# Ledger of designs, part 59: designed miniproteins, single chains

Each design is a single chain, and the fold is of that chain. pLDDT is the mean over its residues in the fold that is shown.

## One batch from the design tools (miniprotein)

Design m2035
Fold by ESMFold2-Fast:
Structure m2035 (fold): chain A 70 residues (1-70)
Amino acid sequence: SSKEKELAEELKEYILEKAKELIKNGYSLEEIFEKIDILIEEYKKRYPELSEELIEELREEIKKEAEELY
């Protein structure tokens, strides 16, 4: 449980940093959301220990924060 939460926090921070850079470089919100989805799907394959529920919560939270930063 603690390792899963730690990994989830690391993934969220990583993806949000990528989203922030895309925003600064003038990418559209749609392109940013697409990149977020791609990164999440890649990490889902690499870290099968992350539950689907946690991944979907992360996706929602990351997209919300990216939209607020946009």
Scores: mean pLDDT 83

Design m2036
Fold by ESMFold2-Fast:
Structure m2036 (fold): chain A 90 residues (1-90)
Amino acid sequence: SEVVELLEEAGRLLEEAGKKGPEYFREAMAASVRAMEAAKTAEDRLYLANKLSLAGFYAWQSYLNKGKVGEEHLEKARKYLREAAEHARK
């Protein structure tokens, strides 16, 4: 439950970073690190690290791009955050 809560916080902050700018990106990265640290196994940490890195990359790309391209990148960020949260619930 703690990992899921931290991933939900990271997800909210990454979505704000994609829409509103770089201040939220730093906060989202910090929340993502906390979520990874809460994972109990090295395999879970690696899975979360991969998904959060992809989510962060696409959130950053959504901030840099305008219109449809930015929206598509933000949707990819949401997808990877959802995959991380679903894994953490197992």
Scores: mean pLDDT 78

Design m2037
Fold by ESMFold2-Fast:
Parts: sequence; structure tokens; C-alpha cells
Structure m2037 (fold): chain A 88 residues (1-88)
Amino acid sequence: MTLKGARGIIASDAARREEDLAAIEELEKKIADPSVSERKKAQYYAAKGILEAALSMLDLAEEIVRMHEVEGASEEEIEKFIEKKKKE
């Protein structure tokens, strides 16, 4: 991910953060419901995983932009941060 790519993700996806968080909370309630079948729980887990991955990418994008705009981080420092996150 580049600084430009991070800004693009924020512009397209930041508005969905609240909706995605609410969707995760609803999925967790459905997963906790003992009346829900194992097949439906598996589908809810898969949907939750997709939303959590999208939120993680948005959080990374916001951190990259924050490093540049607030901390004055260079593109090299941003690349090292991304590599660290990729290795973790």
C-alpha cells in the first residue's frame, strides 16, 4: 500500500466504518444465539472475517496518512511500517 493508495481507501471506505462495525456487532449476536444452526454460524463467521479484514485495511490506511500528515514521516518510513505490518 502507498500513501496515495491509503488516501484512496479512506475516501472510498471510511464512510462504511460505522456500518461495518454495526454489522460485526449484529453478526456476533447471531453467532451467540443458540437457536442458530452451525451452517448459519459458519456463514456469519465468514461474513465477520471479511468485515474485520476491511476494517483492518482502513485502520492501516488511516495510520499511514496520520504518520505522513501528523508526524511528518517520509515515504521510506511509511514503507518500513507497511513491511512490519505485512510480516506480523
Scores: mean pLDDT 76

Design m2038
Fold by ESMFold2-Fast:
Structure m2038 (fold): chain A 104 residues (1-104)
Amino acid sequence: MGEARITVEGRKATIEVKDSGISAQTLASAVALALGGKVKDVRIEGNKVTIETDKAKITATQEGNDVRVEIEAKEPLDPERLAQGVRAAAFLAGKEVKVTVERK
């Protein structure tokens, strides 16, 4: 069973997903959809996926079975929307992930 830790600090957030088998691309895409906005750019560089929207920049880095997602938004981030994005990615991947939210 995978674990996801979401840490939100105003307009910045980090999501650490461990031992889930979910891809960086799936996580980045699901988080982008959950946050909304118009996609402006998508870049894939090796193990790193960056999605830029008119609301946020989302960077997901794949490290084996682990994925780190970093989010920089133009407005304060809603931790529950980020949690829904992670749960949607898990559902799409056919995986189970325990989500924990921390707000600073």
Scores: mean pLDDT 84

Design m2039
Fold by ESMFold2-Fast:
Structure m2039 (fold): chain A 67 residues (1-67)
Amino acid sequence: ELPEAVKELPGDSRVVGAGMRAMADSIEEGLDGDTANLRAQVAMIRRAQDLGLLSAPQAAAVLEWLS
């Protein structure tokens, strides 16, 4: 299950910006929607960990759930 902290990530413009950039890059590359969404989610989780919004164990758990 996703940690509750992940539900707050869409409220952080720095995290959302990382996801939007990854999504735009994926669309420009012609990747399908599922692949683009996965890359955007991974980018948001990594950015949240870098910013200290997610602990390393929380980020690892979410990335394992996505893979």
Scores: mean pLDDT 74

Design m2040
Fold by ESMFold2-Fast:
Structure m2040 (fold): chain A 89 residues (1-89)
Amino acid sequence: GLLPEEVVDEVLALCRRAIELAEAGRHEEAVKAVREACELLIEAVLANESLPVSLQIGLILEAFGIIIEAEKDPLAAARRLLALVEELK
């Protein structure tokens, strides 16, 4: 995969938590979980010097887009992040 397995597992766990929190109506906690997951993804992408620069930029921009979306719709944002991370396996 493009990312370390440990990072993928942690981001996926945060995405699942964000979905659970959003479904329970715990909006602010769901937003926080999505933001934490995206921050971990950004850090891992920046730390991986073997990734093409264009791919690093693309992934970072996508993660920032997900953070912005999470403020209004953390469920949609968490699902979008989940789909992105599944592609990076």
Scores: mean pLDDT 86

Design m2041
Fold by ESMFold2-Fast:
Structure m2041 (fold): chain A 63 residues (1-63)
Amino acid sequence: SAAEEARLRKIVAFAEKWKISMGEAEELFALKNPTEEQIREFAERTGVSVEEAREMVEEVRAL
């Protein structure tokens, strides 16, 4: 569907921008209003800082 294609394009662009895997970007996009704990766990698994993970969450929210 057009909506599914649009979502995929956003995930790919996000992954390229932040230099994370498509799977990691997809995981972050699937989170709805992530908690501090979820943001911390994401940062730990992806190898980014907690500060970067928070910026990523804010960017996803703005999309």
Scores: mean pLDDT 83

Design m2042
Fold by ESMFold2-Fast:
Structure m2042 (fold): chain A 61 residues (1-61)
Amino acid sequence: SFEDLLAEFEKELKAIYEKSKSLSEFFENAMKLLQKYSEKLDKEQQEKLEKHARELIKELT
């Protein structure tokens, strides 16, 4: 489901944050992760994922 995809994305994003040595590295890898997940989604789902990603990044940084 889309909710399961969002939960998996959140888990991977948090793992990237923990492994990143700088904010620049984190943002670079976070954008790559977002693009990877976006490739399988329609436009509406992509917009929801992007919004969710922005909120998570804001909470982590």
Scores: mean pLDDT 83

Design m2043
Fold by ESMFold2-Fast:
Structure m2043 (fold): chain A 89 residues (1-89)
Amino acid sequence: SAAEVELLELWRRLYEALAAGDLEKALALAEEAVELMKREYPELEEQLEEALEVLKKDIEELMKLPEEVRREAAARNLALIDAELARLR
């Protein structure tokens, strides 16, 4: 679906920002991804708001980790996202 591809592209950009150490961009992309999910699942709005706050804290904590650890975690998620995007396109 178009929304599924758009969400995966947002997650891909988020993990690229995490790998690059761009906290502001990673947080902005997390907000965009959750807004997209709220449009698709309006009945889950409250749960998605709570999930966004947890995600923001996780991003901030991940940014405190050594660059090599952060890049390794991001690379694993990017590989999974790229494989799924290739399957859907």
Scores: mean pLDDT 83

Design m2044
Fold by ESMFold2-Fast:
Order: sequence, then structure tokens, then C-alpha cells
Structure m2044 (fold): chain A 88 residues (1-88)
Amino acid sequence: MEERALEGLELFLRALAEALREAGKTELAEEILELTKKLVEALRAGDLEAAEEAARKLEELVRKAAEEDPELVREAYERARREFEERR
């Protein structure tokens, strides 16, 4: 379940960043992608402290994006869910 949960989260965060970039929110999209990379790298390295810090920052950015454009976040979630279901 760990790999599958990480895959689903990574798909959502990538979809969200893409939707933000398409909406002209390039800086927020880049920050989410950078933190997603840090989270994945920390989890692969077993650095739980770094992974937890990256996850907290990602949660804050996702919340901020949802407050500014809830429909954009919903679209990103739906795109990621479809891709995730297609794989399995």
C-alpha cells in the first residue's frame, strides 16, 4: 500500500501543478513540484523528518490553492483519480 499511496499522491500533485501552470500560477506550480520531488526523495532515503516537513508544506500549498480556486483543485484530483484507476 505504501508504493500505491505514494503513486496516487504524486499523480495528484503533478496534475495540480499542471492545472496551476495552465491557469498562469506558475510560481505555485513550481513550488508544489519541488516539494513533491523532495517528499519522494526523502521517502526513498528513509528520511522521515524531511518527508514530514515536505508533506506539511505541500498540505499548506494545496489548501491555499483550494481556497483560491476550488474548481481547479477538483479538476486536478479528478484527472489524477482517472489516471490512477486506469493503471489498476
Scores: mean pLDDT 79

Design m2045
Fold by ESMFold2-Fast:
Structure m2045 (fold): chain A 86 residues (1-86)
Amino acid sequence: GDIAKAIGLLLRALGILVDAELRGELTAEEARELGELALEAVEIDPSLAPLAIKILQQALELARRAGNEEAAREVQKAIEELKKKV
């Protein structure tokens, strides 16, 4: 696969998470985008799955701390789909 593209997708996902952590909130749209980026990166390079899972788990904790149940559901959906791909 395109390893540079896969790394770029994970870096974008990490950027969303870092910005959200600094704000103390994760929106449902950010959660969906973060999940989509992580899933696409792992489809290109499955060796990135452990890092993608850690990013998604941290996003899930943030969504729960922020009390955004919709964002938490979007992240949980991405984690479940990612676990099916590895």
Scores: mean pLDDT 87

Design m2046
Fold by ESMFold2-Fast:
Structure m2046 (fold): chain A 71 residues (1-71)
Amino acid sequence: KLKEIFEEAIKKAEQGDSKGVREQGKKLEELGLTEAGQSVKRLAQLLEQGADPKQVAQAIKEIGTQALSEL
């Protein structure tokens, strides 16, 4: 479930879908991953402000790798 949320967030970020990225961040918060969810939501805001989709997707991938290693 967690891995699928991060995978979907990365896909949405690559597509430039800031709303989709933000919704995945909310799902992470609902599962108790408050810090990871807040970081993903912040990246969605950067996407809305014209940040590079590929760089945002890479940042989400790094957040997911760290969060999944912490459990």
Scores: mean pLDDT 83

Design m2047
Fold by ESMFold2-Fast:
Structure m2047 (fold): chain A 77 residues (1-77)
Amino acid sequence: SMEEKLKEFERLVEDLKRLGYDLDKPIIDQGALGFAVATGLKARFGELIEELMKEKNKRFSQITVKELLDFLKKKAE
């Protein structure tokens, strides 16, 4: 369900915060960690990322983890 996907993503966000990842910077602009996060997010949340890109008219390189979290929260409402 969308609620289950949101819970999984919120758990990932807490893990990223502990690693020092900046949720407000573009996903890919954070060196090797940014690349690893980008790869993992595309594998698990690729369809949601595509929807967000279309809705915001943004490239993946412009999307932040915070924007994806907020998008998921709206879809779970």
Scores: mean pLDDT 77

Design m2048
Fold by ESMFold2-Fast:
Structure m2048 (fold): chain A 103 residues (1-103)
Amino acid sequence: ADELAKELQDAVDRYTAKAKAAAKTSEQLALVEGAAAGAYGYVEKMIEALKKKDAKKLVKKYADELVKNLKAWAEQLASNPEVVKVLEELRKEVQKIADKAIS
């Protein structure tokens, strides 16, 4: 549980830093920061879910919601292909970590 929580937090931290570095405007930076805040909220829900009887189902639910939101946030940043690529990489990493948690 603690290892998976750390992997999720580390992934959001790393990809947020890359997305911020790739942002070219203050508006893009604000959208990246908003996406990061949303992602951290889902990570917190997934960490809390790991302590519950329905842990696997709840982790899957919140991971699916985060993946869906990461896709939507990438669409908002479509004018910057570099940021889109970073958010797509985070989406794949979140899915991989979540699949490992529910296996």
Scores: mean pLDDT 84

Design m2049
Fold by ESMFold2-Fast:
Structure m2049 (fold): chain A 63 residues (1-63)
Amino acid sequence: DALERALRDVFGSTSLPEERKQRLIDFVLSHAEELKRMSAEELSKIPGINEVEARMIKGALGR
């Protein structure tokens, strides 16, 4: 999956725990079509996603 590879790439340079990275990847893969329509600000309002993570997710989705 191209999106999974993009997410692993953007999170790979971060100091986030592997468990948290995997949860974020699984969440985005499960909701990709909805999340593509949301802004980074809207993503950061989802419980468990901070503003930096929201921007990284949007970057991966925009590839």
Scores: mean pLDDT 78

Design m2050
Fold by ESMFold2-Fast:
Parts: sequence; structure tokens; C-alpha cells
Structure m2050 (fold): chain A 55 residues (1-55)
Amino acid sequence: MEELKKEIDSLNKQIETLEQEIDRAEAAGDTERVREYVRKLGELRQKIAELKKQL
């Protein structure tokens, strides 16, 4: 359980970073970068959901 919690915490940290990078890319008008980050954000959220099922 401890390892799963650490992994979830790490993924949540990555999500926070990506959300801030999305905001900055949107402000810069970098639509291509926004799309890349949004896709990765979805993948990270899916991983967290799967890990939570193991708790």
C-alpha cells in the first residue's frame, strides 16, 4: 500500500505541473503544446484511477 500511495502522489505532482504548463501554453497560443499536455494529463489520470482500484 505505501508504494502505491507514493506512486499516486508522484502522479498527482506531475498532473499539477502539466496543468500549469497547459495554462502557460494556452496563454502563449501554443495549441500544439496544449494538445500534447492534455493527452498526457488524461493518461496520468487514468493511471491514478487504476492504482486507486488496487488500494
Scores: mean pLDDT 83

Design m2051
Fold by ESMFold2-Fast:
Structure m2051 (fold): chain A 93 residues (1-93)
Amino acid sequence: EAEELYEELLKKAREAGKKAVEAFLKKMKEIFPEITAKLILLWKNKTGEEELSPEELEELRKFAEGLEEALKAAAEGKEEEALKKLKETAEKY
């Protein structure tokens, strides 16, 4: 699952650059937050950005925390709360 989406993400990055990758991740974040969190981590690790700035790392951490809270709400069957948490996370970052 994540591996197939990651291969597609690499193809988009090579063909259209970082802007297309960011747009793709933004769309996926709204629909499939769990897979999107994995893709963001894989993307950062594989693009050779070993030295993320402290600000970038903090933003990624807070983004992942927001997604985790949304996923927890979804797992509890609280879809409206999950969507609210996801929107709050997206609005911050």
Scores: mean pLDDT 57

Design m2052
Fold by ESMFold2-Fast:
Structure m2052 (fold): chain A 97 residues (1-97)
Amino acid sequence: VEDLLEQLIDGLSKRASAESLRILGEILKKAAELLEKGESVESVIEEGKKLIQEKVKKEDQEDLTTFLTVVIHLAGSDSELLRRAAELLLKRAEEKE
């Protein structure tokens, strides 16, 4: 799962802007908090999609929404996986500047 997560993030970082990766990292951090509070996977995905539509530039929205959906489903109730994904995305955003 860790290797798959890193491959997914590497692929996304080549297509999306640094700003979009940073925003997605913050969204996944918020998703982890919602899962820790007992929100459903479906509810967390819908909130994440809403934040992407509001904050992310249109050209990156589809890739980020797909990534968000896949990663949250892979995490299930594992908020630590989402926090790790957020950390990797924020690191890739800094490196891409």
Scores: mean pLDDT 82

Design m2053
Fold by ESMFold2-Fast:
Structure m2053 (fold): chain A 96 residues (1-96)
Amino acid sequence: SALQKGVEIYAQKLLESGKITEKEKQEYIANPEKFLEDLAEKIKEISGLETSREVIAAVLKAYLGVPLDDEEIELLAEWAGLPKEELRELIEETLA
């Protein structure tokens, strides 16, 4: 359910910013796994950074204020090139 809500909120924001169509939003809501895969591929294309579905899922959880476990925080910290404790503090400050 957290993944579904994250996809709905994020797809809506992408639609409002003109980055996706209404059809693409509906496809992502119907298939949240496809949203994660497409977003990972787009990040790789734009940034050249390898991004896994697990990283995208952890980002969406953080954005929704869903508690991340220690493994998810470590994964995001390693991906972002930040210390784990600094990332934890940033998430807490941003969502407070």
Scores: mean pLDDT 69

Design m2054
Fold by ESMFold2-Fast:
Structure m2054 (fold): chain A 59 residues (1-59)
Amino acid sequence: EFTDEELEKLARVMGRSGPLTPEERELVLRFQKALGLPTDGVPDEALRRAFGAYARARA
């Protein structure tokens, strides 16, 4: 499970461009692992769509 703070950080990462901090990369990796996706640490379009679906299901 992810905390509200972690989900807010993920939302900010998914909504912006540019390099990730180590903490942001770790959150992306944890999210990829939780969804059973390859853990490459890159927030691509597929990961952004998956995050949107996850956030709506948990809201």
Scores: mean pLDDT 76

Design m2055
Fold by ESMFold2-Fast:
Structure m2055 (fold): chain A 58 residues (1-58)
Amino acid sequence: MRPVEEAREAAERAGGDPSLYASRLTGVILRYMQTSSRAELEEARREGERVGARLAAG
């Protein structure tokens, strides 16, 4: 699975809670840091933040 998909799911499971999302995102980055490029990890972080912000605003 792509790290961007895992980050999106982590943000959705956090329900807009930035602290919970930050904790879950750290786990995603640690799992993929040996198998994904820096660019993919940055993409995952941005996608998760975008989804988290949307949920926090709703």
Scores: mean pLDDT 73

Design m2056
Fold by ESMFold2-Fast:
Structure m2056 (fold): chain A 93 residues (1-93)
Amino acid sequence: SKRVTSEEIEKALKEFLENPETSLSEIAKKLGISEELFRILLSRYIAKEIYKLKEGDESLPEKIRKLIEEIIKNTEWNSLDELIEKLEEILKK
């Protein structure tokens, strides 16, 4: 409904990640976007940040990035802690 800037979205994503007590639905409402859209943006942001943390000789393979994005998109979660637990379970072989 609202036009939001990339800067506002990035700030909101960082705020959510720095404070897991912050409600995803509250942030999405504050930005004027759907909760579903915010989850998609969050999954992409997390994938991008993980990719950056692999700076050096090797980057995260595209397959791993897409896997993380699909997990976040298709897995129901209500907190960052729950999301992290599910990511850890899937990455544990």
Scores: mean pLDDT 62

Design m2057
Fold by ESMFold2-Fast:
Structure m2057 (fold): chain A 88 residues (1-88)
Amino acid sequence: ATVEKNEQLAKEAEEILLRAIGTRDTEGARERVLEIAKQMGLSEEELEKVEEYLRRFEEAVAAGDLAAAMEAAAQVTKILRERVEKIK
């Protein structure tokens, strides 16, 4: 995958997470972000970390904890953007 494709995929994942926070609806967000991470070529170890943060994200949104939800989303975005950096 090109750098541009992976940068766009990381942006799409970020937008999915921000929409879930704004709507308080996480339905399908975890599955969609994990699919994006797989398309970006993340390792199984990196995918497990993304899934853990996505679970924390879902729990935080359900609890109405915006600060915890934003922190979990930031960690997911960081992992995806680190993948973009590794392939340039």
Scores: mean pLDDT 80

Design m2058
Fold by ESMFold2-Fast:
Structure m2058 (fold): chain A 65 residues (1-65)
Amino acid sequence: KQEEIDAEATRALYLIEIAVAKKYGTPEERKAWAERLKARVNADSRLTPEQKAELLKEIDELEKE
């Protein structure tokens, strides 16, 4: 169904952004990007609560140095 497709596509796009930030960002850029991503994930109604929890965990790792 459309909701499942939209949720998976949205999750995949966030994971790509997180991976790019982790690989190419400076510590300062990663922190700024992580704050923006957390806000977007929390506000994104297309994501399930489980997907939000998984993405927030990945973003938290992005902030750790």
Scores: mean pLDDT 78

Design m2059
Fold by ESMFold2-Fast:
Structure m2059 (fold): chain A 75 residues (1-75)
Amino acid sequence: SMEEIRELLRRIGELIQQYLAETDPARQEALLREIEGLLERIRDLLVKEYKDPEVEEKFEETREETLALLREAAA
């Protein structure tokens, strides 16, 4: 549902703030894995809702770009 996606996005936002404030590399990796898991949950919900390969492909591109930007910001 859209409400479930909205809640997942809210949680991702909180985790991103924690990730950017974290100084321990092991904890940064744990937070990044949690963010990745929540993004995968959003992907599954979008795939279920739209059943369109183009929507899935665009989301995967956005997910990979987002994770790459987060790793770059932490470096």
Scores: mean pLDDT 80

Design m2060
Fold by ESMFold2-Fast:
Structure m2060 (fold): chain A 89 residues (1-89)
Amino acid sequence: SQSELDSLVDQILSLINSHLRPLSPEQAAALRKGLMDILNSSDFDLSTIIQALLNDPRLPLPIQELLTTNTFSSKDELVDAIVKLLSSP
């Protein structure tokens, strides 16, 4: 449902926005686990999740650029890309 998708997006953005700094290796591992746990808690298609994130005005611009310039084949690939972006200075 839309309410379940909105809840999923809120959880993702809350976790990401708490880590808008160059991540340490330990923080990167924690964020990766947290994002995978959130994404695996729902049966939404990856494309549906990405579209919902892009439609949320709270999405950080660097992540918006990542999601608009790249394609992702799996939840693992999406999460790895986000973690790599947030670990870069």
Scores: mean pLDDT 83

Design m2061
Fold by ESMFold2-Fast:
Structure m2061 (fold): chain A 74 residues (1-74)
Amino acid sequence: SLMDNQPRDQVNQNMSIAHQIDVQTVVNIDIAMSSGDVQSAQQALDGINSSIQSSGSVSDVMQQWISQLNQIIS
């Protein structure tokens, strides 16, 4: 998974950020990043954007995920 390929400190940061978005969105991010699946990337983007709209906050990691997911879709 995404978390298994990162330094421990970055894994802890990503885990904390994941708590700010729903579980289905986290699953879609993992599928899209590991397999390049366009449908999962689109669903992940929708979930992240929904979370940002409801919470009013965006993290640097979320912004990086949005960038990478957009590259999968494009």
Scores: mean pLDDT 70

Design m2062
Fold by ESMFold2-Fast:
Structure m2062 (fold): chain A 95 residues (1-95)
Amino acid sequence: SSAARERLRALLEELERLVREGLAASPAEQDAVLARVRGVLGEILGLLAELGAPAETIAEVLELGNRLLEAIRARDRAAAEEALERLRELVEEAA
């Protein structure tokens, strides 16, 4: 639906903001940002399932989300940007 697509777009924009925050966060703040990233990823996965996305697509989004979380934790901006871009493309294609 158009409403679900708009929600996915908003969640992807929030994910981009949270990735920037997580990469810049202090060690004390990083766990809280990572928890918010996990929450947004969970909502994206739930919406994709509701929209009838293939199980393979959902599994790939989950794997990319895990890679993104690892990259943020490692403060690897290049890896985080690569994972985020792949995730964005996959979500937009599936929606």
Scores: mean pLDDT 88

Design m2063
Fold by ESMFold2-Fast:
Parts: structure tokens; C-alpha cells; sequence
Structure m2063 (fold): chain A 95 residues (1-95)
């Protein structure tokens, strides 16, 4: 995709890096189960050659999961990922 500034703002992202992370998550969750595991993140980054090695991919995965995995189960949902990036569609929900 070719992200535009307006598209980035609508998604709550500041620049193309944030948009790339959002697109990456959606592309990784092709099965539509709504969850992404550490192994899927690591494998994806390694397959794309976006990092030097597995150690770098694991560091990225650990940081993303630590930041976005509110339940501490070692995986993140698309909803949690979008929420961290400024999810505007969330209604006030306590449960």
C-alpha cells in the first residue's frame, strides 16, 4: 500500500512507520483469528529480512507483546494493537 498522511491520521498513526506496523499486523493475521503470537511476529520479520537476525526479530516481538499484550499471555489481538495505536472506534466499555 501507499499510505497518505490523511490515512495515517484516520488510523491514529503519526507517520509511515506506524502505518507499516498496522498493515503488518493485518497482513500477519491472515487467518482472521484475531491474535498474533510471538512466533508469528518473529517469523514474519525474519521472512521479510527487515531485521539482522532472529535475535533482533525476537527483541521487536518481545517489545510489541510487552506493550500490547494487556493480559500477559504472550499474544496480542488486533483490537489491542489498534487500541495502542489510537483506536477511535472503541465505545466506553468496562468489561
Amino acid sequence: DEPDKEVLKKLGLKDVNGYAEYEWFKNLDKDGDGYVTKEEIVDYYLELGLVKDREAAEAIADRLISLLDYDGDGKISLEEFIKALGDPEKERQFV
Scores: mean pLDDT 60

Design m2064
Fold by ESMFold2-Fast:
Structure m2064 (fold): chain A 65 residues (1-65)
Amino acid sequence: GSKSGQAAADAGAAGDAAAASTAGYEMHRNAKNEEQSKYGKLAAEAGKAGDAAAASTYGRLAHEA
């Protein structure tokens, strides 16, 4: 669910690229089943956290899903 995306956004904001990548990968797997539109929400969450790079990544994933 959304918790994996929130973890990725939080890790990105904290500067932990490896943790952000791992959580993002899990989100991508989940999106295959039911969370494609949640990438858009996670982009907004990353933006609120001040992580423009994570927000951009989730925005792209939402479009590619």
Scores: mean pLDDT 62

Design m2065
Fold by ESMFold2-Fast:
Structure m2065 (fold): chain A 84 residues (1-84)
Amino acid sequence: MDIKLTGEEARRLTTEELAAIIKDEEKAKIILSALYAYLSDNPDASDEAVGAATNELLKNADKLKDANDAMKLFEKAYKEAVAK
């Protein structure tokens, strides 16, 4: 599925919208939990890096077992995007 979100789109995502996109409400909740937790701690996070990290979560949605897995992947992808 060719889904690519910008950082602005990621910041505005609701669970309902993401569930409609990925066709999985449980995975949508896991992904948004990680995204919102990161943004709560890092309100000035780069939109470009947030977009990249969110897209990495979407690409690996089937591999995410819980919110902790999603958090680790998001932080890793965000740091890699910022280091670029």
Scores: mean pLDDT 79

Design m2066
Fold by ESMFold2-Fast:
Structure m2066 (fold): chain A 78 residues (1-78)
Amino acid sequence: SKLEEIKKKVLEKIKPHVSEEEYEIIKKLMDEALKQSGGDAGRFARLLLEGMKKAKIPLDVLNLILEVLSEVLGEAEA
């Protein structure tokens, strides 16, 4: 699906900037957000943000993911 491709691109872009442990947590949060989104990109982004806050992901990592997600979503609509 389009959201599966978005998830893959976001994970590829953040991988050099996060620890292996943070990467695996973020990947699991993205999988959960994807399941609950029903294919809606806005709902996916909201659920991912809520999941990251609940998991206490560091603010710098959270901001990086939101920035990368915005870029990838912009590319997908072009």
Scores: mean pLDDT 80

Design m2067
Fold by ESMFold2-Fast:
Structure m2067 (fold): chain A 79 residues (1-79)
Amino acid sequence: AKTKEAARLTAASLWVAAAEFYAERGDYEEAAEAAYRAGELVGRPDLGEEARRAILEDKDPERGVALAREAVRRGIADA
């Protein structure tokens, strides 16, 4: 059972890495999607949507990536 959660948290961490990669390249639509996926995977779609909004609407990709990273960190603590 915990193995499935570990795989999900690993996938979420990879989505955060993808969001960082795309944000550094200026590919903000891809960065926003990756950040949203990370939040959704850890049961924090609220933080995923806030991250997506920060990247696309507020044009603050650093904050968006930080929110996705925080969602994964909290998801790990709550698992």
Scores: mean pLDDT 81

Design m2068
Fold by ESMFold2-Fast:
Structure m2068 (fold): chain A 62 residues (1-62)
Amino acid sequence: YTGVGVEPVVTPDSRTIDVDVPREAGERLGDVAAAQAPLIEAGRDDEAMDLIRRALEEVRRE
């Protein structure tokens, strides 16, 4: 452990959220994930999370 180099790491898993759901619901979530990626990259995590929550609520209601 000599020569400990600090490596700044970012959580990339938030870019693509994959959920096993019905075909139509999967397409909606896929679209939301695609829209979420640029928002996360822009630092607008709140909007990205809002998109996901809304999509999940719609899927749950169905």
Scores: mean pLDDT 60

Design m2069
Fold by ESMFold2-Fast:
Structure m2069 (fold): chain A 63 residues (1-63)
Amino acid sequence: SSSQQKKQQQRSQQIKDLMQQLEQARQNNDEQKILQYVQQLNQLAGMSPDGQQLMLRAVKNSS
């Protein structure tokens, strides 16, 4: 339905904005901000807690 499609586009834009902020936090090695943005993404996208651990591990391995 058209209303569901519009809601999906709005959610996708919010997710993209948060992912940009998350990527900046990752590049700055700011683990606190990474966790914060991952939690926000989890609420919006329904991402699993495993996603949070994978993101933190990726940052740890890069440092």
Scores: mean pLDDT 68

Design m2070
Fold by ESMFold2-Fast:
Structure m2070 (fold): chain A 91 residues (1-91)
Amino acid sequence: SDEMVDRFVSDLRGAIDYLLSLKEVPEEVLKKFAETLVGLTKKLAPHLTEEQRERVIAALEEAKEKLEKSKNEKLKEILLPALEESLEILK
């Protein structure tokens, strides 16, 4: 449903912006976020229309761009692969 896509996009944007605002994030928290992101993408993918899929892909690409510009190497090391895996699931 559009509500599920809206929530996914909003939650992803909020989480990424929050994580980028933090001075330090425990590696365990980042790994759990990465696993949750990939898991939610797998669950959503079969239920998406083409238009909904494009919206989710756009949100994941925006998150990837924000992370690539970050100086937090640990954040990028853990979250970029999860975003790339999520994008691959949607292809």
Scores: mean pLDDT 87

